# Designed miniproteins, single chains, continued (5): the designs that were tried, part 81

Each design is a single chain, and the fold is of that chain. pLDDT is the mean over its residues in the fold that is shown.

## One batch from the design tools (miniprotein)

Design m18799
Fold by ESMFold2-Fast:
Structure m18799 (fold): chain A 110 residues (1-110)
Amino acid sequence: DRDKRGIKRVLESLDYFEKTEGSAEERAEAFLKKLFGAEKVTMGQVQSLALGLSHLLSKTKVSKKAAAEFFDLAIDIANGKLTLREALRRLGELLIKNSEEIKKALEIAI
């Protein structure tokens, strides 16, 4: 299952994120590089992850607040309101803030 493979990769990448040092922006960039297996990160990757996490958190009913925060990030990206740097910083801050809820949602979805 493609979704199950994606969920496992996000969980593994989140464990890596927690062990990574640096700013929220730097840690989010390292997370996306690991998750997508890429040397450079794109705005499309940030948006895709934000939408995916919002959907996961909403569908599992783990956190309506966290789901809304990731959705708002994805919409701000879609509307051209953020630079890549600003999007990475917001993603990193949301991953730090909501790490427990994300892990719980991933565990339910596996």
Scores: mean pLDDT 84

Design m18800
Fold by ESMFold2-Fast:
Structure m18800 (fold): chain A 75 residues (1-75)
Amino acid sequence: MKPLTPEQLAALPELFAKYDTDGDGKLSEEELMALLRALGQNPTPAEVKLILKALDTDGDGKVDFDELRAGLERM
């Protein structure tokens, strides 16, 4: 997985809303993988799991928008 371009970061809110199917403001591991692929990234399952673990400070197996944005901006 490569760092996101400014264009991909600009698309992040729209894609997050599309893949947040229950509207709780959080993405599961599967939803996160689908969102990253929609952004043109090719994450492995291992990379998605590492991102989720790094950003999921609550331990609920999900990542919220603010955590995801901050993490992806750092990559």
Scores: mean pLDDT 74

Design m18801
Fold by ESMFold2-Fast:
Structure m18801 (fold): chain A 92 residues (1-92)
Amino acid sequence: SENEALARQLKEELVRAAGEALLNEDDPEKKEEAERRLERARQEARALGARDPALAPLVDAAIATTEAVEFAARSLLEAGRWVDEEIARRRA
């Protein structure tokens, strides 16, 4: 259906904005821009779910997916830093 296609497009935008925020973790201006885009997309998603209750579960799943992606990517970045620091200490 058209509504399902719109929900899928919205999910793709949410994931893209979340990814851009993480990729620009060390660039405050770019990170802030990506976070603003992500927040706008989440607000639009919630508004869509409110206007079409049949889309609410799909919208909620999309938001939850972006939150899970953010958590997983952050955890991987932290793990990478810990490994690099440990290697540096052992070689000191």
Scores: mean pLDDT 74

Design m18802
Fold by ESMFold2-Fast:
Structure m18802 (fold): chain A 96 residues (1-96)
Amino acid sequence: SELGERLRRVAEEAARVAEELGLNEEGLEAAKELIEEGTKKIAEELGEYERTEEFRRLYLERLDLLLEIKKSGDPALAEERKAEGKALTERLQELL
């Protein structure tokens, strides 16, 4: 679908920006801003508010999880939260 294709492109851009900045706090926050602005534009252009908002919410939840892990500096927290991150990723894929 057009919605799924556009959401996938925004996700790819956000992932690229985070990776280019070394998956640090700055990069994850930049990705968060990209998701918020990208999903807003998609919703406005396509009139698809419900699915776009659910995608935005889940993606931001995933980025916030990664930010918490980075701010903690604790690799044990990363391992404990791995299953939660996987579940969020799977739910995001269902919206594409």
Scores: mean pLDDT 80

Design m18803
Fold by ESMFold2-Fast:
Structure m18803 (fold): chain A 59 residues (1-59)
Amino acid sequence: SKKLEEMVLKILEFFGLSTDPDAEIDGSTARLIATLLGKKLDVPVSQRLTVKEVIELLE
């Protein structure tokens, strides 16, 4: 959803991270984003995920 995407991008900007959909973040960062959005994300903390993949997993 566009609203979820906008919220994820705002969190990334707040932490000084790239908002590029192909930019990679680790699983611990992805889990933190999920928590801030009141969601659960069950990925290994060492997993590499693109911003796009994180948004798709959180919808």
Scores: mean pLDDT 84

Design m18804
Fold by ESMFold2-Fast:
Structure m18804 (fold): chain A 79 residues (1-79)
Amino acid sequence: MREEADKLFEEGMKALVAKDYEKAAEHFKKAAALYKEIDENDPRLADALYFLAVALEELGKYEEAKKYEEEAEKIRKAA
């Protein structure tokens, strides 16, 4: 459900601002999964994947972050 995904995205942003990168990544990953089920080309999916990558970079998970950043860019180009 889009409202549920939006709430998870907001919780992710709140965690990111608080520098709780593990919680931010968890929330953005869940939001991205829900957005993808709704519309795999949704701009909000791209945003969730982008901020997931940001949180993962802060956690030192560079390879995983790169994967999600590339996926986000692919969605933006398809939209």
Scores: mean pLDDT 82

Design m18805
Fold by ESMFold2-Fast:
Structure m18805 (fold): chain A 110 residues (1-110)
Amino acid sequence: MKTIELTDDFVVTVTDEEKGETRTWTLQPGEALDLGEVTYDGKTYHVALYVEEVDGRPLLGMGIVVDGSKEDALEAAREGARLARLSPGTPIGYAGVIVTKEELEARRAA
């Protein structure tokens, strides 16, 4: 299983426990990270992360878009950070948006 962690210093850590691999990135508030395309069980997913700070609270949004482009995944990640902001009570807010490209386009049209 992959684990994703964010610190108050905006260090993102991704751990793949099965492979014993750990990768870290330092992001500034307002920056995004493209994790690229993953093909699993015959489906292609584009994955991205977005970090933000609102009122001193770090926020992590994750976008996972089936058959999505990099820009689709980045848009979903920004929506994730917005949703994370709406759930106060944790030191770090996080939320994931898992959608198809069509669902993401429908959200833009609304």
Scores: mean pLDDT 74

Design m18806
Fold by ESMFold2-Fast:
Structure m18806 (fold): chain A 73 residues (1-73)
Amino acid sequence: MVERGKELFEELGVADVHEIKGKGGTGGFDLSRAGERYTPEQIEEMLRTEVAEAQSLPEEDRRALATYLSTLK
């Protein structure tokens, strides 16, 4: 479901979602690079626990987004 994850990535603006954390700098969670360092399961967990906008999504949408992010390298 890469297409679904990509659409969610664009609609949510992962950069804006990342900025909601108030990090953006040292120690911030860069979801666009998460696929290089984390497994799809770890990314999905981060979306569930660390990203407030993603917490509002259905679990299937969070999985689609995590799958898409895991392919970015």
Scores: mean pLDDT 63

Design m18807
Fold by ESMFold2-Fast:
Structure m18807 (fold): chain A 100 residues (1-100)
Amino acid sequence: SKALMEAQVEGLIELLEEIIELLKKEKAPEEFIKELEKLLEELKKEKDFEKATKLAEEAAELLLKYIKENPDAPLRLKLLVMAVGGEVLVLRRMVEKAKA
């Protein structure tokens, strides 16, 4: 259970790192990239799974908002953002099940 949650957080970190690099190539607003980088650094240091899940959920919401405001964004970026959303839901389910 704990090892699976750790693997899920690590997978989310890898997805977010790839998304940030794509956003830099797409010349996304610097302030938006900095917000995502701050959330990613906090996520990398967070030991509490509930807090880690909330950080990942915040990053997912920011990314979804970006895609809605930038409909011409590359398909690969849109697919990775959808993958983050799905993986965040998986992590949330794991954390809620661990509390029960």
Scores: mean pLDDT 89

Design m18808
Fold by ESMFold2-Fast:
Structure m18808 (fold): chain A 88 residues (1-88)
Amino acid sequence: SMREELLARAREAARLAVEGEQGDEAAARRAEALAREVEAALAASGDFELALEVHRAFMREAYRVLGDTSIAAKEERFKEHLKKLLEE
């Protein structure tokens, strides 16, 4: 179905995005292209619930592939940056 195809593409984009974050520029570009295609299909569908489901699938797949390690590191960097801004 269109739903299953969009979910599969979102998960593929998430895996490629993780590879891009680890220095694979070609994977980063493919992730961006897939994300744009998925976003265009969701916009054309007008289905807000489907958009939420697809976004959730993307985040969960990225989370799974990263084993939380890189997401936790990014959150820690963001917290440290905010701490520096607030302590001045």
Scores: mean pLDDT 75

Design m18809
Fold by ESMFold2-Fast:
Structure m18809 (fold): chain A 82 residues (1-82)
Amino acid sequence: SVADELDAFEALFAPLMSPEEQAVLREYVALERELDRLAREGRAPSEEFLARLREVRRRLLAGIERILHAQGRTDVVAAPLP
């Protein structure tokens, strides 16, 4: 289900995220759940809702890119830790 997929996505990425990135992830998950609810009710999302979802998706993708870069940097920087 969409809910199960979103829960799995959050569980996979949230531990790799800053608190700020986690907030964006949670907002994304909430909006995707709402989109699924509207689809199940046979309702189209508003233009404003779609614009918000697109903006949140862009911020989430930027966060994921930052995490992938930070993971590479963590492998280099964290290695000297005692």
Scores: mean pLDDT 76

Design m18810
Fold by ESMFold2-Fast:
Structure m18810 (fold): chain A 60 residues (1-60)
Amino acid sequence: EKIYILTYTVKNTETGAEETYEFVASESKGFIPELKVEKKGDGDISGDDSVVTKELKIIE
C-alpha cells in the first residue's frame, strides 16, 4: 500500500490565523485524493503577511 500525504499550512503572521489543508491519496483507492481542512483563529489568512508551508510524506 502506497500512500501520499500532502500538507499545506497557510499562516497569517499578523493575526496568527492558520489554515491547514491535508490531501491523502492511497494506492488502494486509485490515488484519488481526499481533502481535510483545519482552521485555527478568526483572522483572514489571505493577506500579505501569509506564509505557506508545504510537506510531503510517502508511506509504502
Scores: mean pLDDT 72

Design m18811
Fold by ESMFold2-Fast:
Structure m18811 (fold): chain A 58 residues (1-58)
Amino acid sequence: RTPEELRARHEAGLANLPKAAEITAQAFEDMGLPPFDVERIVKAGRAALEARLADELA
């Protein structure tokens, strides 16, 4: 994969992360599961995406 492809994937991931977290939070509510911490998960997801990009570009 090219660095450009990796960066494009990373940017798409960041843009979709809040939406994915909100969908998951709604699913948790619908299933009667404990409250989903959207802010915490978005922060963790962003860190994971940045770590993945750094690793793949190394």
Scores: mean pLDDT 75

Design m18812
Fold by ESMFold2-Fast:
Structure m18812 (fold): chain A 93 residues (1-93)
Amino acid sequence: RLEELAVRAERLAERVEEIADKYNSPLFKKAAENLRKASEALKAGDVETAIKYLEQARKYLEQAANDPSLSPEARKAAKTYAEEVKKLIEEVK
């Protein structure tokens, strides 16, 4: 259900915001912002807009996962959240 998927996007945004604060990376901040926008779109029933924001969040997380200036822990977290966002995109389709 779109409401359940919206809650998952919101929870992912909260976790990514926590990581953004911990590692001080703008990529995590941008990912979290796009996850919140995706949650709002899902609550509105706008699946196409939600997918667009989820894909943008995934791209920022993939960039963070490959950022050599970030710690190995930060890069691993980014990779894990990118994979969770990918699963959410498949469930929204």
Scores: mean pLDDT 86

Design m18813
Fold by ESMFold2-Fast:
Structure m18813 (fold): chain A 71 residues (1-71)
Amino acid sequence: DKVARLTTLLRAAVLASQGKEGDMTLRELAEKWGKELGLTPEQIDEALRAVLAATGAKPDDPVKEIPVSAF
Protein backbone atom coordinates (compact mmCIF):
# COMPACT_ATOMS: atom_id res chain seq x y z
CA ASP A 1 0.00 0.00 0.00
CA LYS A 2 1.57 3.28 -1.18
CA VAL A 3 -0.40 5.26 1.42
CA ALA A 4 1.13 3.11 4.17
CA ARG A 5 4.58 3.69 2.60
CA LEU A 6 4.06 7.46 2.66
CA THR A 7 2.89 7.29 6.31
CA THR A 8 6.04 5.31 7.21
CA LEU A 9 8.26 7.79 5.33
CA LEU A 10 6.65 10.75 7.12
CA ARG A 11 7.21 9.11 10.53
CA ALA A 12 10.83 8.37 9.59
CA ALA A 13 11.28 12.00 8.47
CA VAL A 14 10.02 13.29 11.85
CA LEU A 15 12.52 11.03 13.65
CA ALA A 16 15.39 11.91 11.27
CA SER A 17 14.69 15.68 11.44
CA GLN A 18 15.09 15.97 15.23
CA GLY A 19 17.76 18.61 15.91
CA LYS A 20 18.48 19.19 12.19
CA GLU A 21 18.05 22.31 10.07
CA GLY A 22 15.14 22.65 7.65
CA ASP A 23 11.71 24.25 7.68
CA MET A 24 9.71 21.71 5.67
CA THR A 25 6.26 21.03 7.13
CA LEU A 26 4.49 17.67 7.28
CA ARG A 27 2.16 18.86 4.49
CA GLU A 28 5.06 19.85 2.24
CA LEU A 29 6.83 16.49 2.74
CA ALA A 30 3.55 14.57 2.27
CA GLU A 31 2.86 16.38 -1.02
CA LYS A 32 6.45 16.01 -2.27
CA TRP A 33 6.85 12.30 -1.47
CA GLY A 34 3.22 11.46 -2.24
CA LYS A 35 3.61 12.84 -5.76
CA GLU A 36 6.90 10.93 -6.16
CA LEU A 37 5.05 7.73 -5.15
CA GLY A 38 2.24 8.49 -7.65
CA LEU A 39 -0.44 9.01 -5.00
CA THR A 40 -3.61 11.03 -5.56
CA PRO A 41 -4.25 14.18 -3.47
CA GLU A 42 -6.82 12.19 -1.49
CA GLN A 43 -4.28 9.44 -0.70
CA ILE A 44 -1.70 12.05 0.32
CA ASP A 45 -4.26 13.63 2.68
CA GLU A 46 -5.04 10.16 4.11
CA ALA A 47 -1.37 9.51 4.95
CA LEU A 48 -0.94 13.02 6.37
CA ARG A 49 -4.08 12.60 8.52
CA ALA A 50 -2.73 9.31 9.92
CA VAL A 51 0.54 10.98 11.01
CA LEU A 52 -1.32 13.99 12.47
CA ALA A 53 -3.63 11.67 14.44
CA ALA A 54 -0.63 9.72 15.80
CA THR A 55 1.42 12.84 16.75
CA GLY A 56 -1.15 15.54 17.56
CA ALA A 57 0.78 17.86 15.23
CA LYS A 58 -0.65 20.37 12.76
CA PRO A 59 -0.02 20.02 8.98
CA ASP A 60 1.97 23.28 8.92
CA ASP A 61 4.28 22.32 11.81
CA PRO A 62 7.93 21.82 10.82
CA VAL A 63 8.75 18.09 11.04
CA LYS A 64 11.80 18.81 13.25
CA GLU A 65 9.51 20.32 15.94
CA ILE A 66 7.16 17.31 16.22
CA PRO A 67 7.83 15.45 19.50
CA VAL A 68 9.37 11.99 19.00
CA SER A 69 7.60 10.91 22.23
CA ALA A 70 4.32 11.19 20.27
CA PHE A 71 5.32 7.98 18.40
Scores: mean pLDDT 71

Design m18814
Fold by ESMFold2-Fast:
Structure m18814 (fold): chain A 88 residues (1-88)
Amino acid sequence: AAEEAAESDARIIERFKDDLEGVVKGIAGSMARAGWTDEEVRLLAQRLKEISPELARAAAESLKNVKMDTPEEQAVADRLAQALEEEL
């Protein structure tokens, strides 16, 4: 779009919940490109659970349904989903 759209934090939060699959796909892809380790992915998952267990669970469910563009990105998405569901 050619219009300015950065006006409200509430709109961003609503967009995040409404398009969670797109958001988690973007995060997993960025993590894969940045070379995140399994340990770093687990630490992020633990932090997300501390912030919002409900949102972490929704993100895990969304990540399981996501299809990534590369096998490397898919592996990170799958790992993040597992870490978000595990309470180990």
Scores: mean pLDDT 71

Design m18815
Fold by ESMFold2-Fast:
Structure m18815 (fold): chain A 99 residues (1-99)
Amino acid sequence: VMSKLSIELLEVERLVEEDSPEAKDKIREFIENLKKYYYSDDPAVSFYTHFFLDPRVAAASNPKYVPLLELIREIVENNEPLTDEVLDRLIELLKEALR
């Protein structure tokens, strides 16, 4: 799960850096997968997803990702709908993290 999440994030990062029209769809897929994993009945899958989204873990390794992960965690924990405005904000935060 952790290696898959890291690979999916790298794919999202590449599309965002390229200003690809596919970036929004890829981010939507990524977040929907995170929602599924976060609420998984498999304790290992749930644990790894919670660890991946922990802003304290990000702060220790790459603090630039903290605002992005905080927003993703809020969306996942509250099962918030992925509107175009939310997706645009996620892209903005990811661009800031990649600077």
Scores: mean pLDDT 78

Design m18816
Fold by ESMFold2-Fast:
Order: C-alpha cells, then sequence, then structure tokens
Structure m18816 (fold): chain A 77 residues (1-77)
C-alpha cells in the first residue's frame, strides 16, 4: 500500500497537472480516477490522524480538479 507521503506527493502533482492549459478533459478525468483509487487504497491502511491529513488534501485537490474539468467543458461547449 502507498505511504501517506507518496499519496500526498501524487495529489500535489495532480493539482499542478490540472493547471496545465494543454491538459484535456479526458486526461483530467483519468487523473481523477487514478487519484481516487490511490486514496481508497491508502485510507484503508493509515492511522486516523493520517486519514484526516489525507482527507483534507484529497478534498482540496479533488475540488481543484473538478473546477478545472467544469471550466474546460464550459469552454468546449
Amino acid sequence: APSLEEVLEKLEEAKKFADDPSASVEELLEKGRELTKIYEEAKSTLSPEEQEELDKKFAEVSSHLTRRILAKLAAEA
């Protein structure tokens, strides 16, 4: 199972990727699926304190990714 540090690093990388203007909606959706899988796998093995830190970061990155997807969909409509 991935460590908290590894998952937090991947979440930060995904947030930076979402800010790339060349990233497509399909690429962002794929990244979202990857992150959700990693999050669920990590959460099952982490302590309650580590889960709280992960939940906070996942919510931040997930919200950012969703906002980027919606903005791109609106622009491509």
Scores: mean pLDDT 80

Design m18817
Fold by ESMFold2-Fast:
Structure m18817 (fold): chain A 68 residues (1-68)
Amino acid sequence: MSKEEILIRLIGRAFALGAVEDPEVAAQRAYDELKKLLGEKTSEEAKPVLLGAARMGQLAREVDAEAA
């Protein structure tokens, strides 16, 4: 799997986790998995993206809850 495929997968995971738990915790979990797969330097660069994805997941859940 390419680095891009791994990054996209972990971004999706952060979003999914953010929909069910605290976005900072969700982003940290995704970061820990990414660090194990791609190393610390690449994972540090992705941190803001993972946190953003987790926050978007939480927002999507909140919007769905308001609409229901």
Scores: mean pLDDT 78

Design m18818
Fold by ESMFold2-Fast:
Parts: structure tokens; sequence; C-alpha cells
Structure m18818 (fold): chain A 79 residues (1-79)
């Protein structure tokens, strides 16, 4: 499902952020996962955008790409 795909990419990004000591990004992604699980896609999209901006600012292209994939699935799940 779109929800499962969004959670999959958010969890991959969160684990990578945690392993790299990017605690602010990891916490934003954890909150985004919780929002998806509650069905709050608007909040999840907003939190994912914040995590994406921080990943880009940090120069972490791998986390940014994973968050972009999650963002795509979140937009589709909201429709």
Amino acid sequence: SLKEKAIEYLKKAQKLAEERGLTDISNLLKQAIEAVEKGDYDKAIELAKQALNRARSAGDEEIAKLVEEAYKYLLEAKR
C-alpha cells in the first residue's frame, strides 16, 4: 500500500539519520512516521518537508532521496 511504502522510506531515512548522528532529522522523521500511522497525512507531509530541507542543508543526499520517495507516496496516499 501507499501508506506502507511511505512508512518504509521514512523508516530507512530515520535509521540512516540516527546512524549519522543527525538527531534533529531523525526526530522529524520519527514524528512524520507517527503522523502517517495516525492518518494525519498533512502533518506527515509538512514534517517530511522539514526533514528534507535539513538533509539538503546538511549535504546528505542519501537521506534527502529517501525522504523525497516517502514524500511522493504521502502525496498519493492523501489522494
Scores: mean pLDDT 88

Design m18819
Fold by ESMFold2-Fast:
Structure m18819 (fold): chain A 79 residues (1-79)
Amino acid sequence: EEEKKAEGYISKAVMVADGTVRRVRALKAAGASEEEIQRVVDEGNELIKKYIDEAEKLGPYGEKVRKAVDEAVAQARAE
């Protein structure tokens, strides 16, 4: 049950990370301001932190969420 919930938070954090990287890329292509880009990054980071904190409440899943996020960011940036 808790492992299943942790997997849910991992999936959500990964989606936020991937979405944030892609949104930043689109904003840069559209000539958005540095302030707008930073706002999007900050919003994404806050959501990811929330999911890491929620996963940590279920057990030692915080590192698993962090690794999944780092991997998703690296893959999205490589595209």
Scores: mean pLDDT 83

Design m18820
Fold by ESMFold2-Fast:
Structure m18820 (fold): chain A 67 residues (1-67)
Amino acid sequence: MKKKLEENIKLFKSYGLNEEEAEKVAKYLVEKDKRPPESYAAGISDKEEAGKRIKDYFSSLGVIPKI
């Protein structure tokens, strides 16, 4: 469990999320959603755009703040 959480945090940070955002999203995936973390960036080749879409998605769920 710990290794998967750390790997998810590292992945989301690579998409441009800050430490707090990456931790909240990674915890949400471990606890609530069993989809592969890469699925949230599926079809997006640009990491900056992928990070923006990930942030928009999880802020719409209330997992991270939108501001």
Scores: mean pLDDT 71

Design m18821
Fold by ESMFold2-Fast:
Structure m18821 (fold): chain A 102 residues (1-102)
Amino acid sequence: SPEEARRAGLAFAEALDQMAKSGAIPDAARTPEAREGLTYFGLASGNAAAGDYQGAVEAAKMASTEKGRRGLEAMQDSAEKYGNPVAAEAARRALEEAVKAG
């Protein structure tokens, strides 16, 4: 639903903020698939911050596609492998919200 997609967008914004504050972003982006997942965080976060809720909704829908979900899963796996629990938890939460938005 649009409301679930909006919640997913806001959750991505929060996750990206937590990753940035902890220095976790480089660890989460170590593979091409993880970088794709991080792109959906950036798109949803940036659009929501700019007040573009339609753009945030579209980014959340893209994250809920098979490719988007694989990217978020790769992001979580990358963060876990490189020992960054903050990035891993943020990716896990974003994946849960993306699944709800689909």
Scores: mean pLDDT 72

Design m18822
Fold by ESMFold2-Fast:
Structure m18822 (fold): chain A 78 residues (1-78)
Amino acid sequence: DAEKVAFLVKGLREAVAEAEAALPSITDPVERAVLEHLIRAYRAIIAEAEARPLSLAELLARMRAAVAEAEALYRELS
């Protein structure tokens, strides 16, 4: 499943690039903070995947954690 991991990491890189391009147009400070958190979290996942081989299960767990943290942040700031 190395191909699935590579595909997902590529998707995270594309998502980060799109999110960074979108940031200047986001006027809601809560939505902006949540998106900035997701960018940081996804960059950390990408860096880990580049430093060592991640299993598909490990990658999916990190992605789930990043989303859960973003949801918690949204609730805290809303």
Scores: mean pLDDT 87

Design m18823
Fold by ESMFold2-Fast:
Structure m18823 (fold): chain A 86 residues (1-86)
Amino acid sequence: MKELAEQGAKGLVDLTRKGVKSGPQTLDVVTQLVKDGVDWMIKQGMKDIGVKAAQDVAKVLKKLLGKEGEPAVKAAQELAKKAREA
């Protein structure tokens, strides 16, 4: 289970990079998948993996979109905070 969650977290980060390059509609779908994946990790008691996944997603969004991505970066940071507080 932990290994699957770690592989899933890496997959969410990779999907976020692809979503940014594919355009806003694809990025919106990927954002929902990231939220669902992190929520699943929290429910399985793997909140630390969920926190790291959300933080890594936020870093990718900030690097690739800069200031234009601030709303998406903030949402990912809030998701990481929610995971940490769970």
Scores: mean pLDDT 80

Design m18824
Fold by ESMFold2-Fast:
Parts: sequence; structure tokens; C-alpha cells
Structure m18824 (fold): chain A 67 residues (1-67)
Amino acid sequence: EERLKERRKKNEEAIKTYKLDPKLVEISRITLEATEKVLQYEKEGKFDEAEKVAAEAHRRLLDLRLG
């Protein structure tokens, strides 16, 4: 739980830092949502689900990079 709280706090701080930059805000939001889902599934021992969430997030980030 401590690791989940620290990582969530770090991601929230990143979002706040880039709040005035729309492009970075989108990247931070996708990263935060994916990280929370992955950590939650890993905490529950659902590693296959965590991997699927990470793959989908990677695809979304790749789409943003390509435009």
C-alpha cells in the first residue's frame, strides 16, 4: 500500500506540474490511469490483466506520439 500511495502521489504531482501544457497533460493522464490499474492488478496477483492494461496504455501513448 505504501508503494501505491507514493507512486500515485508522484503521478498526481506530474499532472499538476504539466497542467498548463495540454499535450503533456494528456500523456500524464494516460500514464497515471494505466499505472494505477497496473498496480491494482499486481496487488491482486492478476499479472495477465496488468500486462494487458500496460500494453493498451503503450498503444495509446504511441498513437499520441505519431499524432
Scores: mean pLDDT 72

Design m18825
Fold by ESMFold2-Fast:
Structure m18825 (fold): chain A 70 residues (1-70)
Amino acid sequence: SLEEKIEELRKKIDELNKKFMEEHGPAWKARYEAFRKKLEELVKKTGEAEPLLRDRQAFEEIIKRVKELE
């Protein structure tokens, strides 16, 4: 179901965060804060916070943007 897919994506995001924290330590915290700020801007621009959290395609886009962060 959609709910199950959302939960799987949430676990993947958590695993990515743990992996990057292990590899980059304090440097990853800065990247994560930049990502959070970017996410808030995307939510504000679209005005669809709840749909973004529930839509798998939106989650995949967010993950992609995380990978593009520097």
Scores: mean pLDDT 57

Design m18826
Fold by ESMFold2-Fast:
Structure m18826 (fold): chain A 63 residues (1-63)
Amino acid sequence: GAAAEAARNAAIVAEAERRAVRAILDGDYQGALEILEEAATRTSGEYRERLLRGIASLRKLME
């Protein structure tokens, strides 16, 4: 149901953000980008949009 889908999306976002933060702290901006991009393909709605905003911000830091 919708509640289970929301919980699944939230878990994917939380895990992706934790892994991306670790990659950034290790200086691996490309790895962080790949983690967020993969997670975005596995999520929808506001959860996907949150990840896409993170991707856009990270891309600016890589310029």
Scores: mean pLDDT 87

Design m18827
Fold by ESMFold2-Fast:
Structure m18827 (fold): chain A 83 residues (1-83)
Amino acid sequence: MTPEQQIRQMVEEAIRLAKYALELAEKGGDESIAMFLMLTARSTMYVAEELAKKHKASQELLDYIEKARKEIEEIVEKTKKLL
């Protein structure tokens, strides 16, 4: 697997974790678990961005990461309003 493919999978996992945190908050689930999932999603995105810079990722991947970061931040803000 190329570094770019690994970074893309990492971003996809971060989005999944953020969406799961939102779903958990919407269902009235555990606040601590939702917070942990949001923090993990944001940390995973930070690592993905740093790896993309290190490996001089394509502009297409950098644009994807930026779009995903904005989506995760929107999900995080929505999740916080439900907790």
Scores: mean pLDDT 85

Design m18828
Fold by ESMFold2-Fast:
Structure m18828 (fold): chain A 60 residues (1-60)
Amino acid sequence: SEEALKKAAEKLGMPEEVLKAIIDDALSVASAETVAKKAYESAEESYGKEAAEAVRKAAL
């Protein structure tokens, strides 16, 4: 959703259009479930669980 994308972008400190492009690119080669899982794992390592959950919801 647009709201999930905005929240995730704010937590990661990047523009919404950049995060959307990254998610759209990942979804071209993998399922939404796989993208959400990988996004959560990557974001949790660098930005913490709250940011990871926001990115997961943006990818779903």
Scores: mean pLDDT 80

Design m18829
Fold by ESMFold2-Fast:
Structure m18829 (fold): chain A 71 residues (1-71)
Amino acid sequence: MEEEDRREILRLAVRRGYLSEKYADRPDYLTVEEAEKLKEFLLDLQKRHGLPADGVANEELRAVIREELAA
């Protein structure tokens, strides 16, 4: 995954309350628990936008994340 895509995902996950605010500034290493929270966030976002719920930040989900960050 592109580094910039990862930063966008982490920033939105922080804004939605899934991860600590420290991850809004830079992509730090995630603990196992934090990685599980991130997967839960991706699944929730996929379900909300009618996308396949596979927990993977694919091209369609990344477009959704960019749109949400712009709002």
Scores: mean pLDDT 71

Design m18830
Fold by ESMFold2-Fast:
Structure m18830 (fold): chain A 93 residues (1-93)
Amino acid sequence: SEEDKIQEEIQEYTQKAIEAVKNGDIKTLEENLEKILELLLKNKSLSKEEKIYLMERIGEVIIEEAKKNKVDEEVIKFVEEKIKEMIKKIKES
């Protein structure tokens, strides 16, 4: 289904965001997070609350992988603030 394809693409962009954060590539990290937001907003099968929940879980996975790889605290803070911004955009959609 289209929803299954969207879910697979979200997983792919999440993995790309994890690789970007490990490398300190803030631009690629932000681009992949923006793609995840677009896909969540496009998914007609998800409620607003479910979209928020998924964005929060994705952020937690990225932050946990960043911590495991001893990424700088400033990069982790950037991820936290970007996830909050994206959640706000979902709430306002």
Scores: mean pLDDT 87

Design m18831
Fold by ESMFold2-Fast:
Structure m18831 (fold): chain A 63 residues (1-63)
Amino acid sequence: SLSTLKNLLSDILEKKIQVAQEDVPAVFSLLAQGQEALEKFAAEYPVSNVQELIELSKKYFGD
């Protein structure tokens, strides 16, 4: 979960994984959090794939 979240965020930041334009602001808001905040998000909300990452991002940083 935690390592999966970190790997997905790293892959998106390195442009190895593309995100739909409508989801970009929420995902980048999550990426802008410090390492400590990302660890807390990963502990509360286990993420196993990019779709779950987008859902987590939109839950906290989407409308």
Scores: mean pLDDT 72

Design m18832
Fold by ESMFold2-Fast:
Structure m18832 (fold): chain A 108 residues (1-108)
Amino acid sequence: MEKLRELLSQPYPDWNEILKILAEILGVSERALKFELLRWLSGQPVSEVFRYAMAALLALYDGDEETAKYLIAMALKVSGRFEEAEKLLKEVEGKVDEQKIALYLRYA
């Protein structure tokens, strides 16, 4: 999470590096995420996993690491990675605002 926040704070974020880190966290291919990013930029439907990941990046950009961890956990859960999701959910238990979750998902 900290490295993603550092990358997003750059004036010209390195999207290749951001997608690489997301691919490692989510256990998906960089190529798949790049394809989904192009679909998202074109206004085409994207996977729930990708939407949660984009919402998490928005939360990190906003300085909200707790909501970002929650959103990554939801992406992991939707992709069937329940053990990894549960670990992140325990870290942010009681720290996440449902209104903030809705906000980041609306803009993702």
Scores: mean pLDDT 82

Design m18833
Fold by ESMFold2-Fast:
Structure m18833 (fold): chain A 82 residues (1-82)
Amino acid sequence: GLGEALRRVTEALEAGDLEGARELALEAQRELGLSPAVGAVLLEAGGLVAEGRMSFEEALEIVEAVAAGDYEKAREILEKAA
């Protein structure tokens, strides 16, 4: 699911594998029937977690909100994490 996809993307980014992270996000988008916006936010949120700028739990809430089309909730989580 989304949590596993975010975890795999984050682990690839922590290892410095940018191309692997992009392929994992694209694979998750295809397999889970997600919009390109969700694929993009998997990479962005995973990057923030890999950099220590956001918790995994906060990043997952953002990804789940975007997947649900709840962009206002995603924004609120980002503001709270800052």
Scores: mean pLDDT 83

